# Designed miniproteins, single chains, continued (4): the designs that were tried, part 14

Each design is a single chain, and the fold is of that chain. pLDDT is the mean over its residues in the fold that is shown.

## One batch from the design tools (miniprotein)

Design m12454
Fold by ESMFold2-Fast:
Structure m12454 (fold): chain A 99 residues (1-99)
Amino acid sequence: MEEILELVREGRLDEVSRRAIAGDEAAENALIAEILLREGIVSEEEAEEIARSKEKAVETLEKVLGLPKKEATFAAALLKLAVDRALEKRELRKLLEEL
């Protein structure tokens, strides 16, 4: 977890993405947090909380977006799906470059 957060702070999203493709749930959570931060939905502090805990991701979405818990849970699941789809596209890009 701490190593993943340090990689995000250093802008090493390529390495975080590689770990997420390998099935690292902490890396997936960190990518979700980074997307929310870049879109201006959450603050830097809130993004760090989301990256550390899936449960805190739901709580933060409830507070920031004013969503009921069930809707916040659904939003978190959709963000994870979007990250998974983005990772698939990166793997295809590597294949096209004769990886």
Scores: mean pLDDT 66

Design m12455
Fold by ESMFold2-Fast:
Structure m12455 (fold): chain A 95 residues (1-95)
Amino acid sequence: SPLQQLVQQLLDRLDDVVNEHKDSPDEVVYEKAREVVREGLRRARELGLSDDQIEQMTGEVLMRLDQKMLYSDLKSARALGLARDALLEVTEEFL
């Protein structure tokens, strides 16, 4: 579905942030994750997703980030946690 494609695209972009910036300061990881989330939510709105569908998208991304943290090393888990926090904050600002 379009929603599943957007979930996967956002998750892939957040994974790129984690992989590129896991050794960066928390502030850098957080701000890069915020940029990625804002772009993902903007694209979802442009494709005509409702607020409920954006909430569903965010919930699915959160679940997948949480699962990823369980199988990650400590540095990657830290960066994933920062990405999770950015996702929640930006989604609240966006809705």
Scores: mean pLDDT 89

Design m12456
Fold by ESMFold2-Fast:
Parts: structure tokens; sequence; C-alpha cells
Structure m12456 (fold): chain A 67 residues (1-67)
């Protein structure tokens, strides 16, 4: 994927993780998902788009488990 594609995917996954996080009922899974989301946003701000995408995907996966 191009850098632009990775950035777009990371932003999309961050948005999806934030929406899914609102449905999380388990406090431990919520905090874990919030942690991955924070790492994803940090990586995105540093231009590390592949890392941002990976962290955002982990945040989304954890949030889906807690809903």
Amino acid sequence: ATVEELKAEAQKLINEAEQQLKLVQDDALRKQAEGYLALAKSALNEGKYAEAKDYAQQALDVAKQGA
C-alpha cells in the first residue's frame, strides 16, 4: 500500500475503534482498547502510518470483544 493508503486506513480504523469503544461494557477491555487507540493516534501524529494502522486494528478488535 502507498503511504496515503496506509494513512487513510489508519484514520478509518481509529474512527471505527472510537465508535465501537462507546459500546464496550467491560471496563478492562475498554481500558485496553483506549490504550491501543492512544498508541494509534500517537503513531499517526509521528507519520508512522503502518504502526498506527496496526494499533488501531488492535483497538477495534479489543473493543469488539467487549461489546
Scores: mean pLDDT 83

Design m12457
Fold by ESMFold2-Fast:
Structure m12457 (fold): chain A 77 residues (1-77)
Amino acid sequence: SAREEAARAMERIAEMAPELGAAGAAASVGQLGKDTEALGDRETARILYETARRILEAGTPEGAQREAEEGARRVRE
């Protein structure tokens, strides 16, 4: 499903958070949100945009990893 694909993409972003940094991770999740919205899934896109905002606010790779993992969990619900 599109939700499961989005959740797996967020788990990969979480794994890459040390390399991406908070800004890079937020940008990646934000792009995933745009792609998801283009497919018509506005609810999942909303969770992704909120997750990108939280990653940016956390401002650390460790915070980015945590927020991306939590976002993946929320998308699967």
Scores: mean pLDDT 87

Design m12458
Fold by ESMFold2-Fast:
Structure m12458 (fold): chain A 78 residues (1-78)
Amino acid sequence: NSNIDSIINQIILYQNKYQNTTDPDMQTRISQKIDSLRNDYFNTLGVPNSSSSMNSLDNDINDRINAINRDWDRYLSS
């Protein structure tokens, strides 16, 4: 679980860098890093179905983002 959390956090970090980058060469390098991290995620889970694996990863990323947003909402409402 700790290894999965680390991989998801790194994917979120590199996705944010990708969105904030205007250099196509840098975007290509970031994309390659994200692909490497997705492979690490699949290898860690040992999953046999690529579509289910993608859905699982997307859900984990969305859950993390939603948790961050929930923490901000709580902070702002305090």
Scores: mean pLDDT 74

Design m12459
Fold by ESMFold2-Fast:
Structure m12459 (fold): chain A 104 residues (1-104)
Amino acid sequence: SDVQMVGALGALHFLLHAGRRDGLLDLLRLSPEQQAALLQAHEDISEGKLTDAHRALLEQIMQALGAKSLDELLEILRRIAEELLKRSGSVDALKALLILESTP
């Protein structure tokens, strides 16, 4: 759903910032190109825009993380957020987790 896509992209934005700051980017398994696309996607989403490019980006991220559905992606992202919180105490990881818990 669009709500799940927005939730996943929002959580990924904060997880990317947490991972970059604390040297834990490997948990996200994202290419530099996918990381740049996520940063750009956050600006579009903040304006209420969800595009086919964002959907394609989510499909690429799902493939990289081994998720077969948006529900599975959200579960994987929650586990990554919990691990980042455990390792670094990151406020950005906490923000990601709060987004994921509020996503249906």
Scores: mean pLDDT 80

Design m12460
Fold by ESMFold2-Fast:
Parts: structure tokens; sequence; C-alpha cells
Structure m12460 (fold): chain A 62 residues (1-62)
């Protein structure tokens, strides 16, 4: 749930896209969208918009 989404968002903001993707994937069995979390991680890792990455990570928590 929410704790995993917060970890994914923090990792994405720090530019650690791989960690963000892993945290988001862990949400699948407890709710959330792992694809949105992985997308957020990829954006952060590629040096993209960190605000967009954070939005997607939070959206993954739903």
Amino acid sequence: GRAAAERAARAARAGDGEAAGLYASGMTNKGGDPELGERAGRIAAAGGDPEEAERLAHQASK
C-alpha cells in the first residue's frame, strides 16, 4: 500500500529508477499498479521530469 508507494516516490525523486520499479512491483499483491511505478522509475533513471515520476508512483498506489 501507501508505504511502498512512498518508497517508490522517494527512490524516483533520488534518480534510482530500478529501486522505484522494484518497490512499485511489490505493491501488486496488496493493490496498486506496478506498471505505473515502473514507468515512474524509468523516467527518473533517464533524467526526466521528477515531478511526473512522483505523480506516477503515487498513482501506482491506487
Scores: mean pLDDT 61

Design m12461
Fold by ESMFold2-Fast:
Structure m12461 (fold): chain A 110 residues (1-110)
Amino acid sequence: MKEIEEAKKKIVELLSEFLGVSEEEAEEILELAISDPNAAEGKLIRLGVSPIAAVILVETIQKAEELLKEGKTEEAVKLVEEVLKNLEELAREEFKRVVDRGLERSRKRL
């Protein structure tokens, strides 16, 4: 169905923007998450994604693929959008914890 093709393209675009990679690389990651989840996690970590976020993203891609197979195209796209938004929030929280630890270390030595 044309709707499945359009939803898959939208997911590829979302992954491309989130990871800062080309749409071709995002499509490779999407296929790899289905065929070899461990290799997909490793590639995401090398792209700068945290290990926890890499696991979540791979599982999300697998769930989105199942939704696409069921024709639930809107649910698949929304799932990916929601998870990517949550991962960006987690990354901001982890950055704050790193900064807070750095400031505490500076106060203890200065």
Scores: mean pLDDT 77

Design m12462
Fold by ESMFold2-Fast:
Structure m12462 (fold): chain A 93 residues (1-93)
Amino acid sequence: MEELEKIKKEIDAAIERLRDLYFRYRQLMFDGAPQEEIDAVEAEIARVRAELDKLINEYKQKMKELGVPEETIEREINKIRFEVDLAEGVAMG
């Protein structure tokens, strides 16, 4: 459980960073900011996305090693993916 809590905290922090970066990205585009600033934020978004993918894979693998039921793993991963989609502004209903 302690190992899962550690990875989950890192996932939550990465999602928070994505939310902040997408907010900044939208503000820069709306304000007509220099292309260099927009490119820098896009590069940072790509980096955080790659980090988040690694953390999600580590979290899934750790749950499997600890004998967490497959149904519970899928539920947790789907919840995380939904939070990522919300942070990116993709999941508008």
Scores: mean pLDDT 83

Design m12463
Fold by ESMFold2-Fast:
Structure m12463 (fold): chain A 91 residues (1-91)
Amino acid sequence: VLEQIKEILLKLSEELFELAERVEDEITAGVVEIRGAVYRAIADTVTPEKLKETLPEMIKRREEMLKSSDPVIREVAKLELKALKEIEKLL
């Protein structure tokens, strides 16, 4: 379970870095890169117990991000929500 969670988070990090390369605005690209780096760091420190406690709120926040007028924020939300829901199925 932990190894599968780490794999999902590392894949999400990679997808966010790839998205950042396609974003023309340097500031927005930088924010997406920071989010990618954060998920990579979480993969090294996360426990299933802590994640089970925080996951419902994390999912809810990303669902709200889907309502953003910014297409980059919506794409980030889609990638993160997909990964978080995959993790939810493992818990």
Scores: mean pLDDT 83

Design m12464
Fold by ESMFold2-Fast:
Structure m12464 (fold): chain A 56 residues (1-56)
Amino acid sequence: SLADLILPLLEKAGKVTLFDKEGNEIATFTPQSTKEDIEAAIKKAGEEPFGVLAEP
């Protein structure tokens, strides 16, 4: 799942942000985010993620 791709990024980054096709922020995650949190945020947004940004 998409959460399985994001969780490894959060092990090395302080913050991961998902964006839609237009560049709007869908959701932001931290190392404290769980797989359930990530899946719930994506479902709530109702949009397919297009890009990710990992930050310290």
Scores: mean pLDDT 77

Design m12465
Fold by ESMFold2-Fast:
Structure m12465 (fold): chain A 66 residues (1-66)
Amino acid sequence: SGRERLYEEFRRVKRLAFELKRQGKEKEAEDIYNEAMKIVEEALSKKDYEGGVEELRRLARKAEAL
């Protein structure tokens, strides 16, 4: 379901943030993680799982570019 996809994309972003932290990019990792948390909370509140998935995918691309 949409909710399962939301949590899958959230797990992906958390892994990317962890990799950034391992590279010494602690501030960038924290910012990515905090943004991902806000996206998930908003998606759950609005029941807009598709929008949340799209925002998490965009955030993942941003994290990969760091």
Scores: mean pLDDT 89

Design m12466
Fold by ESMFold2-Fast:
Structure m12466 (fold): chain A 68 residues (1-68)
Amino acid sequence: AREAAERLYEMMQTETIPGLRSELLDALGAIGAGDYAAAEAHLRRALSLQPDNEELRELLAFAREKAA
């Protein structure tokens, strides 16, 4: 949904870790395309780079729910 895309966009704008920023951008693109399975994969990779990020966990849960 648009809210998840907006959160990802904001996170990408403030993220200084290049690998994490790239995964957030790819997840944003996947959500925009309606490909929630791809978004889930990218969000899992993002969370592996920043495991303590609660927003990433929430976005991952959202993508899993939509992919089902």
Scores: mean pLDDT 77

Design m12467
Fold by ESMFold2-Fast:
Structure m12467 (fold): chain A 111 residues (1-111)
Amino acid sequence: SLEDEAVKLAIDFFRDLARAAGATSEVEVLEAKKISDDEVEVHLRVRFTAPGLPEGELEVKVRLKKDADGNWVIDELEVTRASPEAERLLGAAPDVAAVLQKYAPASKRTP
């Protein structure tokens, strides 16, 4: 389904984000809502695990849209809850900005 495609991109995003932070991620889908044929809203719980660090947890709402070429991109990401451990882990990662840029629509990418 379109929701499954959007959910897969959101999961791939958090996997890449965790890897950039030297961590692994486990993603739980709380809700996936089709807004239109080109827009899906996904509500996720993400747990981050890194060696020697306490587990971090994040709850997010991700709005995904199809771009002009028909590819799913992350249009908006709202963090609804973040553990202090998740904030520290993601804040210390130099490559997090590159992952965010990779999944953003062209209008929000820095060249």
Scores: mean pLDDT 77

Design m12468
Fold by ESMFold2-Fast:
Structure m12468 (fold): chain A 67 residues (1-67)
Amino acid sequence: GKPTVESARADVEAAEELVEKAEETGSVLLAVAAAIMAIGALINAEAVGDEELAERARELLERAVSL
């Protein structure tokens, strides 16, 4: 279906958990998974027009690719 604010928020929260686990463990696999989830979260946040969720997703992506 069409992205919703609830769906975008859930995607951002999932990306945040993966970024935190990647940072804690140093796992390259988790870092890659976190980056993919953050990209999906960003696309969904932008699709629903939620600027705060989009900013959170961009920050998570930057953190993931810096690992």
Scores: mean pLDDT 83

Design m12469
Fold by ESMFold2-Fast:
Structure m12469 (fold): chain A 65 residues (1-65)
Amino acid sequence: NELVNTLTDELNKLKKVDQKSIIRYYSNIIGEKFSSVPELAEALVRYLGEKKTSKIIEEIKKALS
């Protein structure tokens, strides 16, 4: 899944503390337990859909710029 791979790559550019914070945040919102960036990326695509996930990718890219 291209979108999952892209989101995983962008999330991996974040500092470890920010990665952990995002994982906790979305675990609470989605109501699923996930422990890694790839699990989070799959959950975001599955739960939020492609349009919302694409917006998240763009916001991460802007924050890294």
Scores: mean pLDDT 78

Design m12470
Fold by ESMFold2-Fast:
Structure m12470 (fold): chain A 70 residues (1-70)
Amino acid sequence: DEEFLEKVREIARGAARALREHPRASPEEVLEAAEQAVRGLGRKMGASEELVREAIEYVRRAIEEAAAER
């Protein structure tokens, strides 16, 4: 679970960075890509559905915060 959460934090950091560095990037498209990455990672690592749901919520919040600061 720690390994999964660390990779989720990397996905969140990458998504936030993309939004900060690319003003024309769509927050909605970045979120969709990040959600797919988290779900794929969860399947690969055997994370529970609850953990995947919490990870998606965490990534969504990070993306919303980064988009709001642009």
Scores: mean pLDDT 82

Design m12471
Fold by ESMFold2-Fast:
Structure m12471 (fold): chain A 75 residues (1-75)
Amino acid sequence: SVSPEDLAELSRLLGRASEEQVREALVALGFDEETAARAARLLMAHRDDPDKVGVALAVYGVDVSALIRELRRLL
């Protein structure tokens, strides 16, 4: 399960990131380029809504803690 604290941190990082950086993070986590591009677009479209971000992460099966670590590395 995803903690509210992790979703808040991810939303903060998404607010600082570009769509390209989110795509690169997802590719680094093992997603193929097409899936990473689609997921990054959806996450960036909803970055100001932690609940919608949480739903998008669940749909794509993204490890929230791993994505936070990868975004911190890129930012």
Scores: mean pLDDT 84

Design m12472
Fold by ESMFold2-Fast:
Parts: C-alpha cells; structure tokens; sequence
Structure m12472 (fold): chain A 59 residues (1-59)
C-alpha cells in the first residue's frame, strides 16, 4: 500500500525531527499526510505501527 508506506516514512521523519517526541511526531505527520491527500485512516495505521515499534524498543 503506497499510501501506508508514505505515511510510515512521514511519521519516522517527524519523529527524528521532534528528537524522539512521539506526540509531536504524530501531530506533525498527521498534518503533512493530510496536505498530501493521504486518508486519515491510513495515517492512523501508520501512527499505530510506528508507536508500537517505538514502545517495543523502549522496553
């Protein structure tokens, strides 16, 4: 799913730019994805997958 892949990349970039602040990353990624016409439900999936990965790595 190209939209999901793009959304995941946007979340990852936003997370890096936010210095590891997951809340800021999610907010920024949602705005960017919306501007690109990516459906909100796809952005929700990308955010959930990224958050799960970050939380798993934090242990």
Amino acid sequence: DPDLQRAILLVGKAYQDAGGDLEKAEETARKRALDLGIPEEVVDQAVARFRAGVEANRA
Scores: mean pLDDT 78

Design m12473
Fold by ESMFold2-Fast:
Structure m12473 (fold): chain A 82 residues (1-82)
Amino acid sequence: MTEEELIKEAREKEKEIIDEVKEKLGIELELAPEEWPPEERELYLRTQLLQQLYKLPEEEALELAKKPAEEQDEAVERILKE
């Protein structure tokens, strides 16, 4: 895939996550600017999610979001599972 295709796919997944979180949890997440690198946008999105879910300060949520994808995926999976 080209860089453009990777950005597009990441964008679509971000929208789906926002949509699911809003419908299932009633939490509103802000989509990061599309010009940001995909990994930075995902980090931003997950930081907001962790703040709302665990009622964490922004700095602590950011630290959790920076952890390996395997560990942070656990939090996201808990939301989407049901």
Scores: mean pLDDT 70

Design m12474
Fold by ESMFold2-Fast:
Structure m12474 (fold): chain A 81 residues (1-81)
Amino acid sequence: SAEWKAQVEEKFAEVKRELEEIAKTSSEKVRARLEQILRWTEREVAKAIEEIKSEEEAQRLIAGLDQLLQVVKEEARRLEA
């Protein structure tokens, strides 16, 4: 339903904002990698939104986006340069 799709879109917007903030304070190499991750994620989310058939699938996508953000934050901290 439109409601489930909106929830996924809202979560992606949140993740995108967080990643863009990390990119602003990152080295050139890390920023370039984050931009690649964002472009890939944006394409995958757009595709997945069209294919969502259930609330459960939407919840899994939201969880996946949360996991992606946490992994990126952890890697950015590790790359402290």
Scores: mean pLDDT 79

Design m12475
Fold by ESMFold2-Fast:
Structure m12475 (fold): chain A 59 residues (1-59)
Amino acid sequence: SQRLAEDFDLAYRLAKALLAESRGRLTEAELVEEVRRRLGRPLPDAVLEAAVRRARAES
C-alpha cells in the first residue's frame, strides 16, 4: 500500500538521521523508541522495526 511505503520511508529517514546524530551509538531498541516519539502517529511495530534494522544495516 502507498501509505505503508510512505510510513516506512519516513521512519527509515528518521532512523538514518538519528544514527548520524548519535554517531551510531543508539541501540536498535532506543532507535525504535526515538523514531516512534518523533513520528507522533501510530505505525505498525513491524514497519518501524524493519525501517530501523535497514537503517542500521546501511550504517
Scores: mean pLDDT 80

Design m12476
Fold by ESMFold2-Fast:
Structure m12476 (fold): chain A 94 residues (1-94)
Amino acid sequence: NELIEEAKELFKKGALALNEGKFEEAIEYFERAIALLEKVDSEEARRLLALALTGLGLAYYLLEKKEEAIEAYRRALAIDPENEAAKRLLAYVE
């Protein structure tokens, strides 16, 4: 699926931007990945969507946008309730 492969590359760029402290750039990459993944009805897309939402939440948290971070983590957990990263990050910010 070409949309999933494009979303994976965008997710990777978002993760790299986070590591480089480029939090606004990370948000843009994660939002673009999320938009592609929402067009695909598959388990793989759903799992990657939850990961992208978790990354989006972390980028918001690092910009001190706590409410946006919490909302992103909650969205990730609504899609994948077993996402340990989203659970841990949500507990940390609350």
Scores: mean pLDDT 89

Design m12477
Fold by ESMFold2-Fast:
Structure m12477 (fold): chain A 76 residues (1-76)
Amino acid sequence: SADEYIEEARRHLELGRRDREEAEKETDPTRYTALYLRAIGEFLTARLLAEKALELDPDNKEAQELLEEAKRELNA
């Protein structure tokens, strides 16, 4: 269902933001890289899930907003 994809997309978006915030304050290059790559993976997953929600419900505003947010995070 679109609702299930929306909730999972939101969760992954939040996890990605947390990983990025941890990466930004990390001083060890290896730990920084690991956290940054995890954040990117979470944002990619959020984008894919939001796209799946829109396949099921093309006019869903929550799914559209999550897709736009995930794309912004990936472009930052």
Scores: mean pLDDT 89

Design m12478
Fold by ESMFold2-Fast:
Structure m12478 (fold): chain A 82 residues (1-82)
Amino acid sequence: SEEVARKLEEALAQLPEAVAEALARKLSPEERRALAKTIAGAIANAEKAGVLTEEHKEALIDAAVAAGVAREEVEEAIKKAL
């Protein structure tokens, strides 16, 4: 459990950079859906492991929105992943 939590925390720290890189390109609808699912899955897993801060969660959601994913879509995906 501790090992899983630590790895999820490390993955979350890297995910904002990957999402920021995606902002540099125009995402296709398929790429946007994949990004939303990836972010939602990471948030849900980190929340279940108890390692997600509110600041990290908001930053990831905001990055997805900036990449062209609707905030509502990310929030619904998180709800389904929980």
Scores: mean pLDDT 68

Design m12479
Fold by ESMFold2-Fast:
Structure m12479 (fold): chain A 81 residues (1-81)
Amino acid sequence: SIIDKFLAGLADDPELVEAFRRYLQLLVENNLEATPEVREAMRRVVELLHPDASPEALELLVERMLEETIKWVKEHLDEVK
């Protein structure tokens, strides 16, 4: 899955791990809703993964990652909380 590939990529990047941890914290605090605060946290994650992405590509990647990660967290709620 996209999430499994993403998590495998996290192992060697402590800045990316911290950005993703912050995103998950905010996502849980916002009841798994894509609020502006949650979107900004995911934007940071995507910028670290794809530093050369155009602004248009960045927004599309943010939406895709929000959908995939929210779905993943809902499936693994007992492991994240």
Scores: mean pLDDT 75

Design m12480
Fold by ESMFold2-Fast:
Structure m12480 (fold): chain A 65 residues (1-65)
Amino acid sequence: SVEALLKMLESPDPTVRRNAALGLGALGPEAGEESVEKMRQLLDDPDPGVREAAREALARIEAAK
């Protein structure tokens, strides 16, 4: 669910955050506005892999607007 993926974005483990971001990106526009806001926050994540995943996910999620 979107809610479970959003919760995983708050994990201290960057691998979990990266996988959650990719999962939300795979849902595209169905991930919703809260996911867009969270992805924008992850663009400033300390882990470069998380930032990359967030950038790709954000583009996919916002494709419907």
Scores: mean pLDDT 80

Design m12481
Fold by ESMFold2-Fast:
Structure m12481 (fold): chain A 72 residues (1-72)
Amino acid sequence: MKKITLEEAKKAVEEIFGDKFSPLELEYLKQLVEDALNNNVNAQFRLAVILKTYYEKTGNEKAKELLEKLFP
């Protein structure tokens, strides 16, 4: 589902995870976002789990916002 553009979603990933993840892990997350927006169901599931788990552990509201925008 597309409530957010690919560029906005990739930027959100950088804002949420940029300080805590390696550049390689960030590129992996950006690729998951791109695949999820292209209706790859495995990427959608994986990305939803990552965002939900990160929000539950850290309370990062941007992770919750991105999750809700991608999977309303």
Scores: mean pLDDT 79

Design m12482
Fold by ESMFold2-Fast:
Structure m12482 (fold): chain A 69 residues (1-69)
Amino acid sequence: DAERLRARRATIEAIAAALGLSPETVDDVAGLRRLDPAASHAEIARRLGLSQATVRRAVRALEAAGLLA
């Protein structure tokens, strides 16, 4: 529902602020990992034009927040 989507968005915004990223970038990382749970940090970084270190930090934050399994 919309309430769950809003809660997810607020959490993504908090992660983005903590990492110095845009919320859209954090959401894109989450989306790619959900489409391919086996995707490496290197593969996600290549697809989004990010560094592996940036993807690794975003994935860890998303996992800690319960937004990635």
Scores: mean pLDDT 80

Design m12483
Fold by ESMFold2-Fast:
Structure m12483 (fold): chain A 74 residues (1-74)
Amino acid sequence: SYLVGAIYAAASELLSRSEALRIGEKASQMAEEGASDEEIRKTALELVRKRAGEEKAEEFRRLFERRLEELRAS
C-alpha cells in the first residue's frame, strides 16, 4: 500500500535499518489485517516516538506525509 511504503521510506531516513524494517513490517501486517489508515499512522508514529523520541517522531510525521502525497500523485 502507499501508506506502508511511505512509512518505511520515512523511517529509513531517520532510524537504523533494523528499526525501520520493524516499523515497516508492523505497518504492513496491520494493513493486511484490515487496520484503518488512521490506526496504521498512529502506530507507526508511536513506534518512532518510543524508539527515537518526540523530535524524531515529528520529523517522521512530516516525511511520511510528503512521501504518501508523492506516491498517491504517481
Scores: mean pLDDT 82

Design m12484
Fold by ESMFold2-Fast:
Structure m12484 (fold): chain A 61 residues (1-61)
Amino acid sequence: MVTVKVTFKEPLSEAEVIALVRSYGGELLAYDPHTNSAVVRLPEEQVAALAADPRVASVER
């Protein structure tokens, strides 16, 4: 498990972020709607797949 900060290309609701993160086997730790970003914990092997998601602008470790 690794903790990363994800920034989204477009506004997502908290529920949409939770569903997205869970689809990669992770959990939502914090969501900031002001910056359209989230701090998430997920398997290290899934970081590349999350970063490739069309809704994701960047992933920072």
Scores: mean pLDDT 83

Design m12485
Fold by ESMFold2-Fast:
Parts: C-alpha cells; structure tokens; sequence
Structure m12485 (fold): chain A 94 residues (1-94)
C-alpha cells in the first residue's frame, strides 16, 4: 500500500538522519555534512506533504553534493541509504 511505502521511506530517512547527525557530532565544522543533514530534513518534510517530485529533486541534490565532496567523509555512509529512499519515492510517485 502507499502507507507501507511511505513507512519504508520514512524509516530510510530516519536512518540517514541518525548517521549524518552522528557524523556532525564528531565533525561539527563539516559544512557539507550539515547541508546533507538539512537536505534529509527537507526530504522528510516533502514526503510528509506527499510532494514526491520535490523529494526526488532534494535527494538528487544530496547525492550530487556528497559525490562532489568525498572529503567530508559522510558521502559513502549515506549514498546507499539515499539511493534506497530514492527508489522507494519513485515507486510512490508512480
């Protein structure tokens, strides 16, 4: 059901938020990590509002940001989670 997909998306987002929050706690000066954290929060809000197109746009921005800044050391830890969430959001928007 749509509710089951939304629950899976929200679990993926929460997992991503937890990982990035822990990264920021250990690396408080990582501007890129903080921007990725903000993107996850914005994705959560978009999904909550049923705006899956905006959620995909934000996810793609997050992936691009992480890939352009591998030195932040958060990219590898969240890319897989972001990709799973992206797949689920695409199913929801279909």
Amino acid sequence: SMQDIDDQIRRGIRQGIRIVREHIRRNPDDVIGRRIYQIFQDVDRAVQNGDYDRAIDLIDQGIDLARRHPDSRVSDRVINIINVVRSLVNMARS
Scores: mean pLDDT 78

Design m12486
Fold by ESMFold2-Fast:
Structure m12486 (fold): chain A 96 residues (1-96)
Amino acid sequence: MKKTITISGLSEKEKEKVIELANSIPGVKAELNEDGSVVIEGDLSGAESAMIATVALMAGGDIEVESEKGSLVVEGDLSGAEKAEIRIKAVMEGLN
């Protein structure tokens, strides 16, 4: 099932880390857009999507997740990262 994760608000160093992490997953493609966002597309499992989102949210990024069954927007800060991870996992598992 194809999913799209869009990450904004990251520093250049954190963008590189997120892109490298996503590209380590078979069948997943990560690209940097001109607007400074990172777009990750592929056949991501709920766990893989949650892992990427957790890393990005802990780095202070904002996350938008879209799939064939729905979408979720999550704003990241250090205090909210764990709570956001749980929400993303629940949505992605429910949309599989």
Scores: mean pLDDT 66

Design m12487
Fold by ESMFold2-Fast:
Structure m12487 (fold): chain A 102 residues (1-102)
Amino acid sequence: SAMEKKQEEALVKFSLALDQQLIEALLNDDFEKVAEILKEKEKFSNMPLEEQYKFAEKYVKENPEAVEKGEELYKKLEAGDEEAREEFRKASEKYREFLASQ
């Protein structure tokens, strides 16, 4: 249904916004922010699906700039933007190092 599609789109937008923030935090060696974002992701994943939809819809409405940044990064990665892909690679390496230190 149109409502289900809108809810799924909100989940995707929320996920992309958090992924962009995580990448930025990793690139800046802001491991306190990395830990905060991972905790938020865990809390969200433990919510019932109906509450996840409501949370994502509210987040998208209240954080349009964060949503836009997430969507922009995704579009650049899909287009094969070399700078965006290199930043993603560096963030992924730092993420592995962070997890190994926990």
Scores: mean pLDDT 87

Design m12488
Fold by ESMFold2-Fast:
Structure m12488 (fold): chain A 60 residues (1-60)
Amino acid sequence: MSDDMANTLRSLGGSDDDINRARNLVDQASDRLSAGDVDGARRLVDEVQKLYDDVKNKGK
């Protein structure tokens, strides 16, 4: 599940640190959804989207 996000971040010029952070956030969001914590999962998704925006704006 996190592999597609990692590949997308690499395509945008993201670093290994950015990729690891995105993977951790996605894994945490998945865990929150499995536990029924939809609100917590949404916050983590928002952080992932912010990371994508930061990587795109950083641009290489």
Scores: mean pLDDT 75

Design m12489
Fold by ESMFold2-Fast:
Structure m12489 (fold): chain A 86 residues (1-86)
Amino acid sequence: MKEKAEKVRKLYEEAASLLTDPEDAQRVRDAGERIAKALEEGNVREASLLGIATVLDLIGLYLENPSPEIEKALEKAVEALRVLDE
């Protein structure tokens, strides 16, 4: 699980770096850390639910203010969900 946790941290840091709003970026970073911690604790269900919640949040951001950066951040969050199923 440590390897998956590190992959999730990296993908979420990459997603956060694409967001121009510092508060949105920090929220995504915090979400990535919570998911990684849940994985390290063996709580795969909690990690998956947190990941889904973050994807929904990013979809909401995209619908309110469509940008290539938010779309790419959403793509990274979806990739992190796929890592959880590996």
Scores: mean pLDDT 85

